Designed miniproteins, single chains, continued (4). Designs and how they scored, part 62

Each design is a single chain, and the fold is of that chain. pLDDT is the mean over its residues in the fold that is shown.

## One batch from the design tools (miniprotein)

Design m14128
Fold by ESMFold2-Fast:
Order: structure tokens, then sequence, then C-alpha cells
Structure m14128 (fold): chain A 77 residues (1-77)
């Protein structure tokens, strides 16, 4: 499990959101798609590496959709 999270983080650092999504899609729950930006930021503070990685992916995606590429890259790293 943690090995998949590590690979997803490496993909995110490279800006490869599609690869990170493919790795993490097993752990993405419907509730993550309904969470606000603030709620996703709180999940990033989770001690659970899966929740943290999924939250980072969703928040990075959210920022990319808004055209905030610098903020998305900082979250992905």
Amino acid sequence: MEEKVKKAREALKKGNLQEAYEILKEFIRDDYFTLSEEELKELMKSENPEDQAVARLKLAEYYFLQGKEEEAKKIAE
C-alpha cells in the first residue's frame, strides 16, 4: 500500500497527474470529489499516507483546473 503511495507521489512531483491518478484511483472515494478546498487541505494533514496522497492529488487537480499551476505544483511536491 505505502509503495503505491510513494510511486504516486513521485508521479505528482513530475507533474504527471494522470499516472498519479491511475495509481491512486483504488483509494479515491466518492466523498473526495465532494470535498471543498479547505477540507482537502485538512486531509493533507492526515497521518494516513493514502488519504494524504489522494487529498494532494485532488487539490493539485483543483488548482490546475483554476489555472493556478504554481500552487498545484507546490501541492503535488
Scores: mean pLDDT 68

Design m14129
Fold by ESMFold2-Fast:
Structure m14129 (fold): chain A 68 residues (1-68)
Amino acid sequence: SAREERRAMRSAVLDLVFQYAQQHKLSWEELRAMARRALELVAEHADTLSREELLARVREIMDEFLAE
């Protein structure tokens, strides 16, 4: 179902965010900011982008966040 697919998408996106936070030893504040941005992307684009495209876009935003 669409709800199950959306839940799986959110889980995959949050897993990416948590992995990045652990690898780069981010603060709780940085983790929260990244997670918020990533979940906003899921909310805006889950119905218009494929899973692969959405995960790629999330990764791009995380890389931009780390470059700041």
Scores: mean pLDDT 78

Design m14130
Fold by ESMFold2-Fast:
Structure m14130 (fold): chain A 82 residues (1-82)
Amino acid sequence: DSPIPQWVRDVFKKSSTMNANDIKKMFERSGYDPITSDMISNMNTNQRKSMSQVTSVKGFVDKYKAMIDTFGRNSRRRRDEM
């Protein structure tokens, strides 16, 4: 329920110019678990951009867990509601 800090959204915005390994390392160094970090490296640019639109920390974590659980093409159908 805490608001997402601006730097988190900035990181995801910058991720459009970063490779997957650099993004993965950034999240691992920020304290994200290895499963979440690995899954972000498998996300395409559109999926990472979708994550940058999440407005709460809880929503961000829940969306990542949902993407991990559903893996693959089904994740394409999920979007953040504005």
Scores: mean pLDDT 54

Design m14131
Fold by ESMFold2-Fast:
Structure m14131 (fold): chain A 91 residues (1-91)
Amino acid sequence: SLLTAAGIHLIAGDAEAAEELAEQITDPEDIALLAFHAVRAGDADLAKKLIERAKDDPSAIEQLEKTREAAKKLGLDDVAKEAEKAVERIK
């Protein structure tokens, strides 16, 4: 799975490989779940890019909420705010 491979690369610190794999992901739910993995890896810039790509799609709500919670726990306040804005726009 592209999503699983990208997530593993993020956790391993291979940001370049993760971003290349992310470009091949088109499903908004998978893009939002990858944003969650980017948050867990501490990559705030990639997380924000992925939130922007997944926003406005109802299928992404659950994963965007997971991304928001993870960002809040890790102190990535700007990422948490962007994920919350995306969820509120979909509602």
Scores: mean pLDDT 80

Design m14132
Fold by ESMFold2-Fast:
Structure m14132 (fold): chain A 108 residues (1-108)
Amino acid sequence: DKEFEELLEKAEKLIKEILELTKGEKGKETVEKLKTISIGSIKKAYEEGDEEQKKKALEELKRLVKLLEIILAKLKEDEELAEKLIEEMGLNEEEIEDIEALVEEIKE
């Protein structure tokens, strides 16, 4: 599926850009863990799953791309873009706090 491959490439590019902005070893470990757990699990679900699991993996990948765009925007201090993307995803306060905690870990 071309859409899945294009989104996977975009997610990998976003993680690379986040890693390039990451200064500390602890932050780098957090980004590498995010890459391994999130992208690895989605890719496995898409490759090994049935039709319903493949659809779910595609939607999870779309959500991951948006999450990575928010993280990158916050690391670049682009608050206007970060707020717009948060609103587009319909994130609740707890989900926003989780993203802010993750960004703080990446800044370490």
Scores: mean pLDDT 82

Design m14133
Fold by ESMFold2-Fast:
Structure m14133 (fold): chain A 79 residues (1-79)
Amino acid sequence: VEEITKALYEYGKKNPDASMLPGGPVTKVKGIGDDEAQYMVDEFNLRTLGEFAKLPLEKQLEVVKQILRRRGVRASTDW
């Protein structure tokens, strides 16, 4: 959790305009794919990595925790 949080924060500080949309630059961060990027937009209304980097550390950790939780259930969300 902490390592991914730090990676997102540092990337967002260097690239504040980096899109959080699926297929965007955020997928260059290890552990973040298109599904995770879309989840951040949909659940936390985070449009760019710069917006993530502006969050307090406590909120950044909560976002990453929820992303990792969602990754754990991906195979069970069929429709």
Scores: mean pLDDT 67

Design m14134
Fold by ESMFold2-Fast:
Structure m14134 (fold): chain A 78 residues (1-78)
Amino acid sequence: SELAELDARLAALEARVRDPAASTAELQADLAELSQLGRELQELAKKNPEKIREYTLLQMRLIAVSAEALVRLRQLAA
Protein backbone atom coordinates (compact mmCIF):
# COMPACT_ATOMS: atom_id res chain seq x y z
CA SER A 1 0.00 0.00 0.00
CA GLU A 2 1.01 3.65 -0.38
CA LEU A 3 1.01 4.08 3.42
CA ALA A 4 3.34 1.08 3.89
CA GLU A 5 5.64 2.41 1.13
CA LEU A 6 5.84 5.84 2.83
CA ASP A 7 6.50 4.17 6.21
CA ALA A 8 9.34 2.08 4.72
CA ARG A 9 10.87 5.16 3.01
CA LEU A 10 10.71 7.13 6.29
CA ALA A 11 12.35 4.23 8.19
CA ALA A 12 15.21 4.19 5.64
CA LEU A 13 15.67 7.99 5.98
CA GLU A 14 15.58 7.70 9.80
CA ALA A 15 18.42 5.12 9.62
CA ARG A 16 20.45 7.39 7.31
CA VAL A 17 19.93 10.45 9.56
CA ARG A 18 21.07 8.41 12.60
CA ASP A 19 24.21 7.05 10.86
CA PRO A 20 27.11 8.48 12.96
CA ALA A 21 29.28 8.52 9.78
CA ALA A 22 26.82 10.77 7.87
CA SER A 23 28.45 13.86 6.30
CA THR A 24 26.96 17.36 6.01
CA ALA A 25 26.24 16.73 2.30
CA GLU A 26 24.48 13.41 3.08
CA LEU A 27 22.33 15.01 5.83
CA GLN A 28 21.38 17.87 3.46
CA ALA A 29 20.37 15.27 0.83
CA ASP A 30 18.37 13.37 3.50
CA LEU A 31 16.53 16.60 4.43
CA ALA A 32 15.65 17.15 0.75
CA GLU A 33 14.24 13.58 0.57
CA LEU A 34 12.30 14.15 3.83
CA SER A 35 10.79 17.32 2.29
CA GLN A 36 9.78 15.38 -0.84
CA LEU A 37 8.29 12.56 1.29
CA GLY A 38 6.33 15.20 3.25
CA ARG A 39 4.83 16.57 0.02
CA GLU A 40 3.85 13.05 -1.12
CA LEU A 41 2.33 12.36 2.33
CA GLN A 42 0.23 15.57 2.12
CA GLU A 43 -1.03 14.65 -1.37
CA LEU A 44 -1.97 11.08 -0.33
CA ALA A 45 -3.70 12.35 2.84
CA LYS A 46 -5.96 14.51 0.61
CA LYS A 47 -6.86 11.44 -1.50
CA ASN A 48 -7.45 9.18 1.55
CA PRO A 49 -9.31 11.23 4.24
CA GLU A 50 -10.50 7.97 5.87
CA LYS A 51 -6.82 7.29 6.82
CA ILE A 52 -6.16 10.76 8.25
CA ARG A 53 -5.06 9.31 11.64
CA GLU A 54 -2.40 7.08 10.05
CA TYR A 55 -1.13 9.92 7.82
CA THR A 56 -1.01 12.33 10.80
CA LEU A 57 1.07 9.87 12.87
CA LEU A 58 3.46 9.35 9.94
CA GLN A 59 3.71 13.16 9.47
CA MET A 60 4.58 13.60 13.18
CA ARG A 61 7.34 10.99 12.83
CA LEU A 62 8.60 12.77 9.66
CA ILE A 63 8.82 16.05 11.64
CA ALA A 64 10.82 14.32 14.41
CA VAL A 65 13.29 12.77 11.91
CA SER A 66 13.70 16.16 10.16
CA ALA A 67 14.45 17.77 13.56
CA GLU A 68 17.10 15.09 14.26
CA ALA A 69 18.76 15.81 10.88
CA LEU A 70 18.81 19.57 11.62
CA VAL A 71 20.37 18.96 15.07
CA ARG A 72 23.07 16.78 13.46
CA LEU A 73 23.78 19.44 10.80
CA ARG A 74 24.24 22.04 13.58
CA GLN A 75 26.59 19.69 15.47
CA LEU A 76 28.73 19.18 12.33
CA ALA A 77 28.84 22.99 11.75
CA ALA A 78 30.21 23.56 15.29
Scores: mean pLDDT 87

Design m14135
Fold by ESMFold2-Fast:
Structure m14135 (fold): chain A 94 residues (1-94)
Amino acid sequence: EAERERAAALAMVDTVRAKLESLKPQAKNPEAYEKAMKRLDEIRKRAEAGMPAAEVFQEIEDVLDELVKAGNITPEQKKEILDAAVAAARAARA
């Protein structure tokens, strides 16, 4: 069902956004943080329009890689955020 795939994609974006908002006070590069949040907003809009959850996941991974390079998050935090996003997607598909 297309609705379940859309729900999974949106759940991933919303979970990642919430995690990054909680980490905002420790963001070493504020410009990289703002850029990442704008990219998540664009990804969310595309997910609403029917972008596959797998493609949404790849876009999110790219956003988090840029934040690791900017020093805003660690590779370990990236893994934790991605794991949370995958869990949210599975819950949304149930």
Scores: mean pLDDT 85

Design m14136
Fold by ESMFold2-Fast:
Structure m14136 (fold): chain A 89 residues (1-89)
Amino acid sequence: MKKQKELAKELAEETAAALRRVAEYVLAHDPDPEARADAAAALANLDASMAKLYAEIDAGKQAVTEEQAKEYRRKLAEEEARVAELAAR
């Protein structure tokens, strides 16, 4: 159980970091005002969403298997590669 909680928290932190980088890029560079508004809303609600998720993980209401963690990390790595490409411009 502890290992699954650690995996879930680690994935949550990785996802939050990726989301923040994408949202910051969108706010600075995206010409679409709706996309910028969505990015701003996501950033504004990020801390509250993370606190709620951590509480659910600690209560045992959220569980992540090793296979799910691998798949999520694969998707995060793909998203990070896209963000790194955008940030390099």
Scores: mean pLDDT 72

Design m14137
Fold by ESMFold2-Fast:
Structure m14137 (fold): chain A 64 residues (1-64)
Amino acid sequence: GVGSPEFRAAAEAWAAAAPAERQAVLREIAARLIGIGDVVEEYIAGKKEGKPDESLLEVKPEPV
């Protein structure tokens, strides 16, 4: 649960960071979470069809 000592220590470390630095980290996390949500929804839809597409759960580096 959220009362664990490790979670509290991590939250305090994050709160102690400079506001500008915290904003950058939060934006990156939010962008990643949005992408993961869409992939999970497609995986669940495929699973209801009896054949889940595991490729949707793979994180592949995009060539630049």
Scores: mean pLDDT 55

Design m14138
Fold by ESMFold2-Fast:
Structure m14138 (fold): chain A 78 residues (1-78)
Amino acid sequence: KEEFLKTFEEIKKIIDELAKYLSPEERQLVKETVDYLEKQLKENIDKDEIKAMITLFQMRLLVKEIAKKVNKKVKIPF
């Protein structure tokens, strides 16, 4: 459970670093998406481990797409 939250925060930090290379509009959309996924993780972490895991995979996909768009290499925590 704590590992899920830690992994989410590590991915979020990578997204925040990459977001500086995005337009203001793209940064806002990314922020809204991350905020939504964080809420989903926190709501499901004690109730539905499969949904919590899916949320982490969605965060992983998001960071990969952002990294590809801004042409940066990132080490993903899982």
Scores: mean pLDDT 80

Design m14139
Fold by ESMFold2-Fast:
Structure m14139 (fold): chain A 78 residues (1-78)
Amino acid sequence: MKEAEEKIEEDIKKLVEMDREELIAQLEEELESTDNPHTREHLEKLLEALKQPKEKLEEALRKLVEELKEKRKELAEK
């Protein structure tokens, strides 16, 4: 879980420096190479968000980050 969160946060920061399509390509490569089902699920959600129209991209990314924070909170409480 924490590794997936860290990875997604890192990838979101790359959006500031990289073209969106380049980031998508990197995430697709990582999706093929990862054996962690949690990381795979989060990469799939991030890829879906990145493929949204520009207007919805920010909302999709915010929703994804909030979802990860909620999931992390639930794991910490349980």
Scores: mean pLDDT 68

Design m14140
Fold by ESMFold2-Fast:
Structure m14140 (fold): chain A 65 residues (1-65)
Amino acid sequence: MEVSQRAAAQLLMVALILEGKNEDIVINGELVVRTRGLSPEEAEKILLEASKRLNAGEKPVLAPE
């Protein structure tokens, strides 16, 4: 169950509503996910994964390079 999924989804939703504002995802002041070259679907998946790891106390280092 995704306990922090709402926070990640909400942030992504706001970014998508702005459209054209596809920027890097920064968590805790660090660049975690580079969504610039990703589709909205890919960005959402990676953001959710980063959120899960962060919530588990792990480093959400998910830069798909």
Scores: mean pLDDT 52

Design m14141
Fold by ESMFold2-Fast:
Structure m14141 (fold): chain A 60 residues (1-60)
Amino acid sequence: SLLEEHLKVLIEDFKENKNAEGLKKIAEYALKNKLYELAREAIKELKELGVDVSELEKKL
C-alpha cells in the first residue's frame, strides 16, 4: 500500500540519521496496526542502534 511504502522510506531515513525516537514511533504504529513486517524492520534497526526492544518484541 502507499502508506506502507511511505513508512518503509521513513524507516530508511531514520536509520540513516540514527533517529531512535522516530524508529520507535514507527514500530509502535506498525504493531498497533498489525503491520508486523514493518514492525520487525523498525525493531531490527533499533537493535542496531543499541536500543532495548524487549517490550516491543513482546507485542510481535
Scores: mean pLDDT 84

Design m14142
Fold by ESMFold2-Fast:
Structure m14142 (fold): chain A 116 residues (1-116)
Amino acid sequence: IEEELEKIIEEAKDNPLAYAALEELKELYEGIKDKKPLEEVAEEARELQTYLADIEYSAPEEKKAEVSELVGKAGQLLGETLQGYRDKKPLEEQEKKILELAKQLKALHQLSLESS
């Protein structure tokens, strides 16, 4: 999962907002992997949620519906990741949710490129 996450981050480096969101997702993943206090993991998730809101707010009008759908799915995956951490789910289960979230952020990045 670290290799897949690093590859997605590298592919998004030309989009500052998507890159920042993916870097926050990496921080969230490292916090979960390192078994940091729930309050610290929740703080990273809150920062990522702020980036998702900024991505949606900055979307062109013609792409707002598509961006809103992807942001909604990313927000749901983020909530499920936090709940899984609170419930002390296995790391492998958490990693699957984090990788899915990274793929949603990659889709948001690709959509931004299509908007000129």
Scores: mean pLDDT 78

Design m14143
Fold by ESMFold2-Fast:
Structure m14143 (fold): chain A 65 residues (1-65)
Amino acid sequence: GMITETVELEAVASTEAAARALLDAEIAQYGKDKGAVAVEVVEERVSEEDGVARVRQTVRLTIKG
């Protein structure tokens, strides 16, 4: 069967692009570590204040059980 896991991941950098790049790398690694067969971003929130960008994503993983 398939198991579904939801995780919330966040990255902070001086720009939104940099924060998103860090988050993309983290999500890719997390999916590999979990042996996920599918990875889906179900929610994204972005905030930027005083030269700091924060990107938060809720990610749904599908894992073969």
Scores: mean pLDDT 83

Design m14144
Fold by ESMFold2-Fast:
Structure m14144 (fold): chain A 120 residues (1-120)
Amino acid sequence: SEEERARELAREAGREVERNEEEVRRLAERMEVGSPGEQSRAAAEVGRRLGEAEAIAALMERLAPLVEEARETAERARRVAELAREEIDRAGERVGVGPAARALAREVAERLRAEFEAEL
C-alpha cells in the first residue's frame, strides 16, 4: 500500500539521517584542526550532508500525512541540517569556506529533491 511504502521510505531515511548526524559531528571535529585545505574539504563534505538532510526533510514532510514515522524523520532531518549549518558558519568565520559549502548544499538538495520527485 501507499502507507506501507511511505513507512519503508521513512525507516530508510531515518537510518540515513542517523549516519548523516554522525558524519557531520566527525567532520566538525576535523574542521577545528588541520590545514586550510583540509578544513575546506571537510566544510564541503558538511555542505553535501546539509543538502542531503534538507532533501530528506522535504521528502518526509510530503509523506508525513500518510505515516507518523515520516513526521519524526522530517523533524530529525531538520535538526541535522541546523547542526550542519552551524558548523559551516563556524568554519566560515575561521577560513572563509562557508559560501562554497552552502552552494554545494543547495546543489545536492536540488538534485536529490528532483530524484525523489521522479520516484514518487
Scores: mean pLDDT 82

Design m14145
Fold by ESMFold2-Fast:
Structure m14145 (fold): chain A 80 residues (1-80)
Amino acid sequence: SLEARRALIDLEAEITLLRIYVFELKKSPNPDKETQERILKQAEELRKRLDELVEKYGIDPATAERLRADIDEIIEEVKK
């Protein structure tokens, strides 16, 4: 639906912003722990929102898998 597409665009925009934050964080040899925790919390919230969108709108499995993988990659990169 149009509603679902708008919600997915918003989610993808927030994923993109988190990737930028991770990229900036990883430039430092001593990453700020508070910033790391904030990014992890935001990534986890995006994962929950994705699950809600899948439940509410029946998002295509391939799209859901791709976005879930994108979020998981952010979480993995921050934990390194």
Scores: mean pLDDT 86

Design m14146
Fold by ESMFold2-Fast:
Structure m14146 (fold): chain A 71 residues (1-71)
Amino acid sequence: MKASYAVVRRDGTVLLGEVDAELSANGTKLYLRGVTGAEVGDRVAVSAGDQTYSGTVSEAGEPTVVDLSAP
């Protein structure tokens, strides 16, 4: 799905952009394609349509894997 993201680095730097986001079948993870500069432990917010997801980066790379916090 097309989504906008905000990655908050541990030093307070904010990275903003648009990505292709894919929700895991069990709804516990997001896979983000096209994120650059995110690191494990960074906080992420992702907005797709009328839905907002938040979580923590568990794997940095392509895709970037975000473990979603409970709603």
Scores: mean pLDDT 77

Design m14147
Fold by ESMFold2-Fast:
Structure m14147 (fold): chain A 76 residues (1-76)
Amino acid sequence: DDLLTEVRRRGEELLRLLRLQLDTGGAHLAELEQAVLDFSEWVRARIEALSDPDEARRLLQVVRDVYARMERLRAE
């Protein structure tokens, strides 16, 4: 549960950075790109540490939800 809470927290930070990037007309692109890379690497490391495929599937579902929300923000 702590892992899913941490994924959601990190996902909300990515959404905040994306909103800031959109609001500033691109001034924070490098920060957003780095945050996406950091998030992807963190997710990869957590998935590799998990032995239960059901936990991995739940983690990936939260990650997919974060990316879907980012796509919706970009489409606005």
Scores: mean pLDDT 80

Design m14148
Fold by ESMFold2-Fast:
Structure m14148 (fold): chain A 78 residues (1-78)
Amino acid sequence: KLTDEQIEIVKKKAEEVARYLKTEEEYEELRRAVAEALNAKNPEEAAAYLDKFISKLKSEEAKKKAEELKETVVELLS
């Protein structure tokens, strides 16, 4: 399980993704994907939740930041 400090790192990375989102639906999907990834049993499961979220994004900038979020979560869970 992640420490409070590691969760704060993930939250800050998610906020970077949120800067490039435009709709309430996108914000809801981000919040859901982060929650599911943080509760994942292994890094592979966390990556799958975040990949599903990234596939729904339309902005190139949002996709890039979401990939950075995914890399951060996977590294912290490894």
Scores: mean pLDDT 83

Design m14149
Fold by ESMFold2-Fast:
Structure m14149 (fold): chain A 66 residues (1-66)
Amino acid sequence: DDYERAFKFFDKDGDGVITKEELRAFMEDAGYTGDIDGLFAAADKDGDGVIDFDEFKAWLEARRAA
């Protein structure tokens, strides 16, 4: 399951959510220097500052379908 694998890769603590800081740390470690705030906002539809597995899956599904 690509979604579960990707989510586990970001969710290193296994707490079931991804924070903006976790996403930023991962993206910067991977050499990404773009708009991390915009990337996070695209996944975090509610703007609550965390991405749960359902939101993450929906975001990847939208990316895969588009």
Scores: mean pLDDT 69

Design m14150
Fold by ESMFold2-Fast:
Structure m14150 (fold): chain A 69 residues (1-69)
Amino acid sequence: ALSRETLERTARAMVEYGEAESFEEALALAEKAANPETAVISPVAAEIGEKLREIGDAIEEALAAGRPP
């Protein structure tokens, strides 16, 4: 499962982007997306998720090192 912090960040982003009307609905959507069952449905989605995490980490490291992506 995704960490609590990741779920909260995702929920906040959903509300800000207008994907959910309330934080409670956004949190429910984030939890549904993080459900292990949905992760198992598509092995391709699991690979994409892993690659997106690496890209995200690389961007954060580049920003921390003072180099823009």
Scores: mean pLDDT 64

Design m14151
Fold by ESMFold2-Fast:
Structure m14151 (fold): chain A 73 residues (1-73)
Amino acid sequence: MSEEEYKALLEKAEELEEEARRKLQEGGQQVLQMLQDGASLADIQALSDAQAKEVKELLEKAEEVRKKAEEAL
């Protein structure tokens, strides 16, 4: 496998990690807004659980891509 393929896989993993970071940041802002709007704890918990699941899936995909990059070396 070429150095270019290794770099492409690392870049893809970094994109997935950046997407996870952005979703965490947006989620935090949304929770803060819900708290200010007087949303129920149940609604806040449901949003938090959905965000945690999505972030976990993105990070797992990033880890898989990083493992493929390591195999390329």
Scores: mean pLDDT 82

Design m14152
Fold by ESMFold2-Fast:
Structure m14152 (fold): chain A 81 residues (1-81)
Amino acid sequence: MYKVTVYYEQNGEEKSFTKTVSREEAEKIIKIAKENGGLVIENEDGSITIFPGPKAGKEIMKLLGITEENTTVKKVKIERL
């Protein structure tokens, strides 16, 4: 299991949410970011930081079941539980 924390802006407000996902879902998030021009950083502690950009951000939100309008994903952090 992995903890995914998404940092996003909605209507000028900074927000975040955390969701627990499977290994397969975490790997899908990383793949979406890499394939859509996002920056993926592996940290020394084994966690992953993603700066997805607009296209990857929308696809990651959809994968996580989030349908909020006027959202911009700024950062995603993935940590092993």
Scores: mean pLDDT 82

Design m14153
Fold by ESMFold2-Fast:
Structure m14153 (fold): chain A 89 residues (1-89)
Amino acid sequence: VPPASGTVTDVEVEADDGSWVPLPKSDLTIEVSFEGDRVVVTGEASPDIRDRVAGRTLSVTIELSDGTRLTVSGVVDADGRFRGEVDAP
């Protein structure tokens, strides 16, 4: 049975030099859902940071109720929205 819940522990954005920069959770609305055999992460950047993250890759780390950690990556669109998904354990 896939875990029923996950907690977002870290959010990072890829910088111009390829390094990963932590983002404050307050600047992002992140939603985690379990869709059958998949973990789906959707999010939207605050208008204040939208232009700075648009076109960049976000990396979201989720800790599941069984202690499993998953990393989900997605590219932020021009509207500041992103979607990533991985296989549920």
Scores: mean pLDDT 76

Design m14154
Fold by ESMFold2-Fast:
Structure m14154 (fold): chain A 100 residues (1-100)
Amino acid sequence: SKAEYLKRLKEIFEKALEELNELLEEAFSKIKDPELQKKIKEVVLEAYKKIKELVEEAIKKIEASDDEAEREAIVKAAEAEIKAIVEETKKKIKELIEKA
């Protein structure tokens, strides 16, 4: 059902937000420079915005779909893209810290 795919997408979104929050807390526990903290926060906020837009588009696609296989593909694609955004965010934070 559409409801099951929307629930799965919500769970994927919530997990990604949790991972982004953990990245921010970990970075701020180690970094005391206010300018570097600001840059790290900006990177995380950009990732959040991209994930939110991706989830909103996936919701629209699921609601427009009458095919279970298509809905499965939409959720899997969204999960893969969200995971890639989180991993890229980790890399960007690491690069910012290493350059400081």
Scores: mean pLDDT 88

Design m14155
Fold by ESMFold2-Fast:
Structure m14155 (fold): chain A 106 residues (1-106)
Amino acid sequence: GPAGVAYAALQASKYLKEAIKKAEERGLNDVVEAATKALSYARQAAEAAFNGDYETALKNLQKAIEYSEKALKIAEENGDTEVARLLKKALDYAKLGQDLAEYVLS
C-alpha cells in the first residue's frame, strides 16, 4: 500500500548509509560520491511518499536506483564484496519502492 513506498525508501536509505560508511573506511571515494547522491534521492523519495506525492517519490526512486547501480558497479570493479552486498540491499528496497509507487499510480 502507500505506506510501503515510504518504508522501502527508508530501508534503501539505511543500507546506503551503511555502504557509505564502509566505503569511506576503505577509501572508495567514487563509491562514496555515487552512494551519497543515491542516499539524497532515497531520502527525497521517502519525504515525497510521506506527503502522498507518489509521482515525485517515483522520480526520486528512479534516480536513487541509477546512482546506486553506479556505486555498485564501482564497488564490484574494486572487488569490495561487503560494500557491493550493502548496495545490492539498497537497490532491492529502492526497486521495491519503485514497483509500489507505480502500483499506487496505476
Scores: mean pLDDT 92

Design m14156
Fold by ESMFold2-Fast:
Structure m14156 (fold): chain A 85 residues (1-85)
Amino acid sequence: DKENEELEKLLQRGLAAAAELVSKITGKEVTAEASITKEGDEYITTITIKVDGKEVVIVGKAKTAEDAAEQAAKKAEEYFKELAA
């Protein structure tokens, strides 16, 4: 879906910016990647965050790509806040 591809790119840009900021605050190597997939009638957004080689996977699932991405992004924001604290 074109909408899914555009949303994934937007999410990836936001995550890259957030990861860079958290990396600067913590002094750690922080990277983040996102993917959006469709399984049946549901969308799954997977965000993979790496912190000094440690991998954390965050998942959002909803009937729309937007809702799935929002769920995953909110969880990723909480994780970034914990890292920066």
Scores: mean pLDDT 84

Design m14157
Fold by ESMFold2-Fast:
Structure m14157 (fold): chain A 56 residues (1-56)
Amino acid sequence: NSNDTSTVNRIGDIVDTGVSRGFGSDVTRIVVDSIRDGNSNTDIYNVISDFVRRSR
C-alpha cells in the first residue's frame, strides 16, 4: 500500500524545507544518523519534521 511511499515522500518534502531554510547540513546529518541507527522511515520523518518545525 501507499503508506510507506507516502512517508518517504513526506521525508523528502521536509528535508527540502530544512535545506531551503539553511539547515541542509543538520537535516543531512539527522537522516544519515537515523539510517545508521536502523530507524524506520516514520521515525526518520518524525525527527526531521520536529527539527524543522522547532527551527521555524
Scores: mean pLDDT 75

Design m14158
Fold by ESMFold2-Fast:
Structure m14158 (fold): chain A 63 residues (1-63)
Amino acid sequence: RELTEEQLKEIAKKSGLSVKAVKGIYELIKAGFSEEQIIQLLQKEGISEEKAKLAIKLVLEKL
């Protein structure tokens, strides 16, 4: 199922990431990327491993 704009904003606020970054994480999860692959991609964009892991967890909890 699709996440709502409000759910994406809530995850962004809790993880300290932008809504754009959270949308990107959600799209990567839907595309079948592993947690390790998503963390690696986010680190290339300057996002810490800790924030990446938190955001992935929050997205998965809402799916």
Scores: mean pLDDT 83

Design m14159
Fold by ESMFold2-Fast:
Structure m14159 (fold): chain A 93 residues (1-93)
Amino acid sequence: MIEERIERVVKKWLEKLEEEKSSLSDESIENGKRLMEEFKRKVLELAKVDPERAEEAIREAEEALENESISEMLYTLGGLTTELESLLEQYRK
């Protein structure tokens, strides 16, 4: 279930980047792909120890994907990946 949801988020984000590629720099597109890959990795790692928190992060990404511009979503993904790293470090210690 979590794996299916994250794959849908990844697919929708990549489709959105492709649709708007003419208005984005190559650097922004690469950053968007990198942030989403990092988000997916961290969410799947968190799901092994705290599935409820992982599910909340996916829900927040789903909501951002529906409601935010690409630049807003890049900011949201950056914040989410930072928060996920902090949570993961807490479980590793």
Scores: mean pLDDT 82

Design m14160
Fold by ESMFold2-Fast:
Structure m14160 (fold): chain A 78 residues (1-78)
Amino acid sequence: MSEEEAYERVLAALERELADAPERLRAAVLAAAEEERRRGESLDLRAYLRAQGLSDAEVEAAHEAVGRAQRRVAAELA
């Protein structure tokens, strides 16, 4: 799997995990994923989301959603 294919799978999983989330939360998480891809390095998700003005509860919900998406993609590759 290429990095591009891995990114697309994670993005699709994130969209699925965030389908029922508020638009603000979904937009911020997707922007974080795009920024991480653009920089080519791991992003401190919690710090990034706080900088976007998300609450502690929204940051934790986003972190859990990202973790679930990453575990789903990892399971597909096993």
Scores: mean pLDDT 77

Design m14161
Fold by ESMFold2-Fast:
Structure m14161 (fold): chain A 85 residues (1-85)
Amino acid sequence: SVREQTLELLKEVEKIADEIIQMSKNGAPQEEINKKIDEFEKKVKELFGLLEQLVATGNPDDEQFAFEVYQKVQDLRDRVLRSRE
């Protein structure tokens, strides 16, 4: 289902975010970090496509679920971006 795909992709996005943060802390080369950030943003874009499908159902429960996932992803994106500074 779209909801199951969303949860699996969210799990992938979370793992990539954690990897980027850890790479930044460990002083990994900027080229490697940039490559992982590109991968992260690509997965986030795919995830947002699934959220659009959930909103398109017109079901309030699916819309609320999509909103909660969107908020979690934005928090992860903020954490990743801050880890580069």
Scores: mean pLDDT 86

Design m14162
Fold by ESMFold2-Fast:
Structure m14162 (fold): chain A 77 residues (1-77)
Amino acid sequence: SPEIERIKKEIRRLIMEESRLTMEAMLYFVQRRIAEKQGDKAKAEEYERKFDELMKEVEEIAERIKKLIEELKRLKA
């Protein structure tokens, strides 16, 4: 089914995007810990904000993936 193939392609695209954003968030998590150990409170807070923003995007993508998987299951049933 062209519809099933389109949904599968979109799921793969979103999984790749989720992975990229998760890697970026992990980098900010590490930078925040370094800033905390150096006593740089302002930089630690900046990196924490960037981490939180990226994790919100990851959660939104995860929810979209979940809905597409549920749709795919309905189409295969």
Scores: mean pLDDT 90

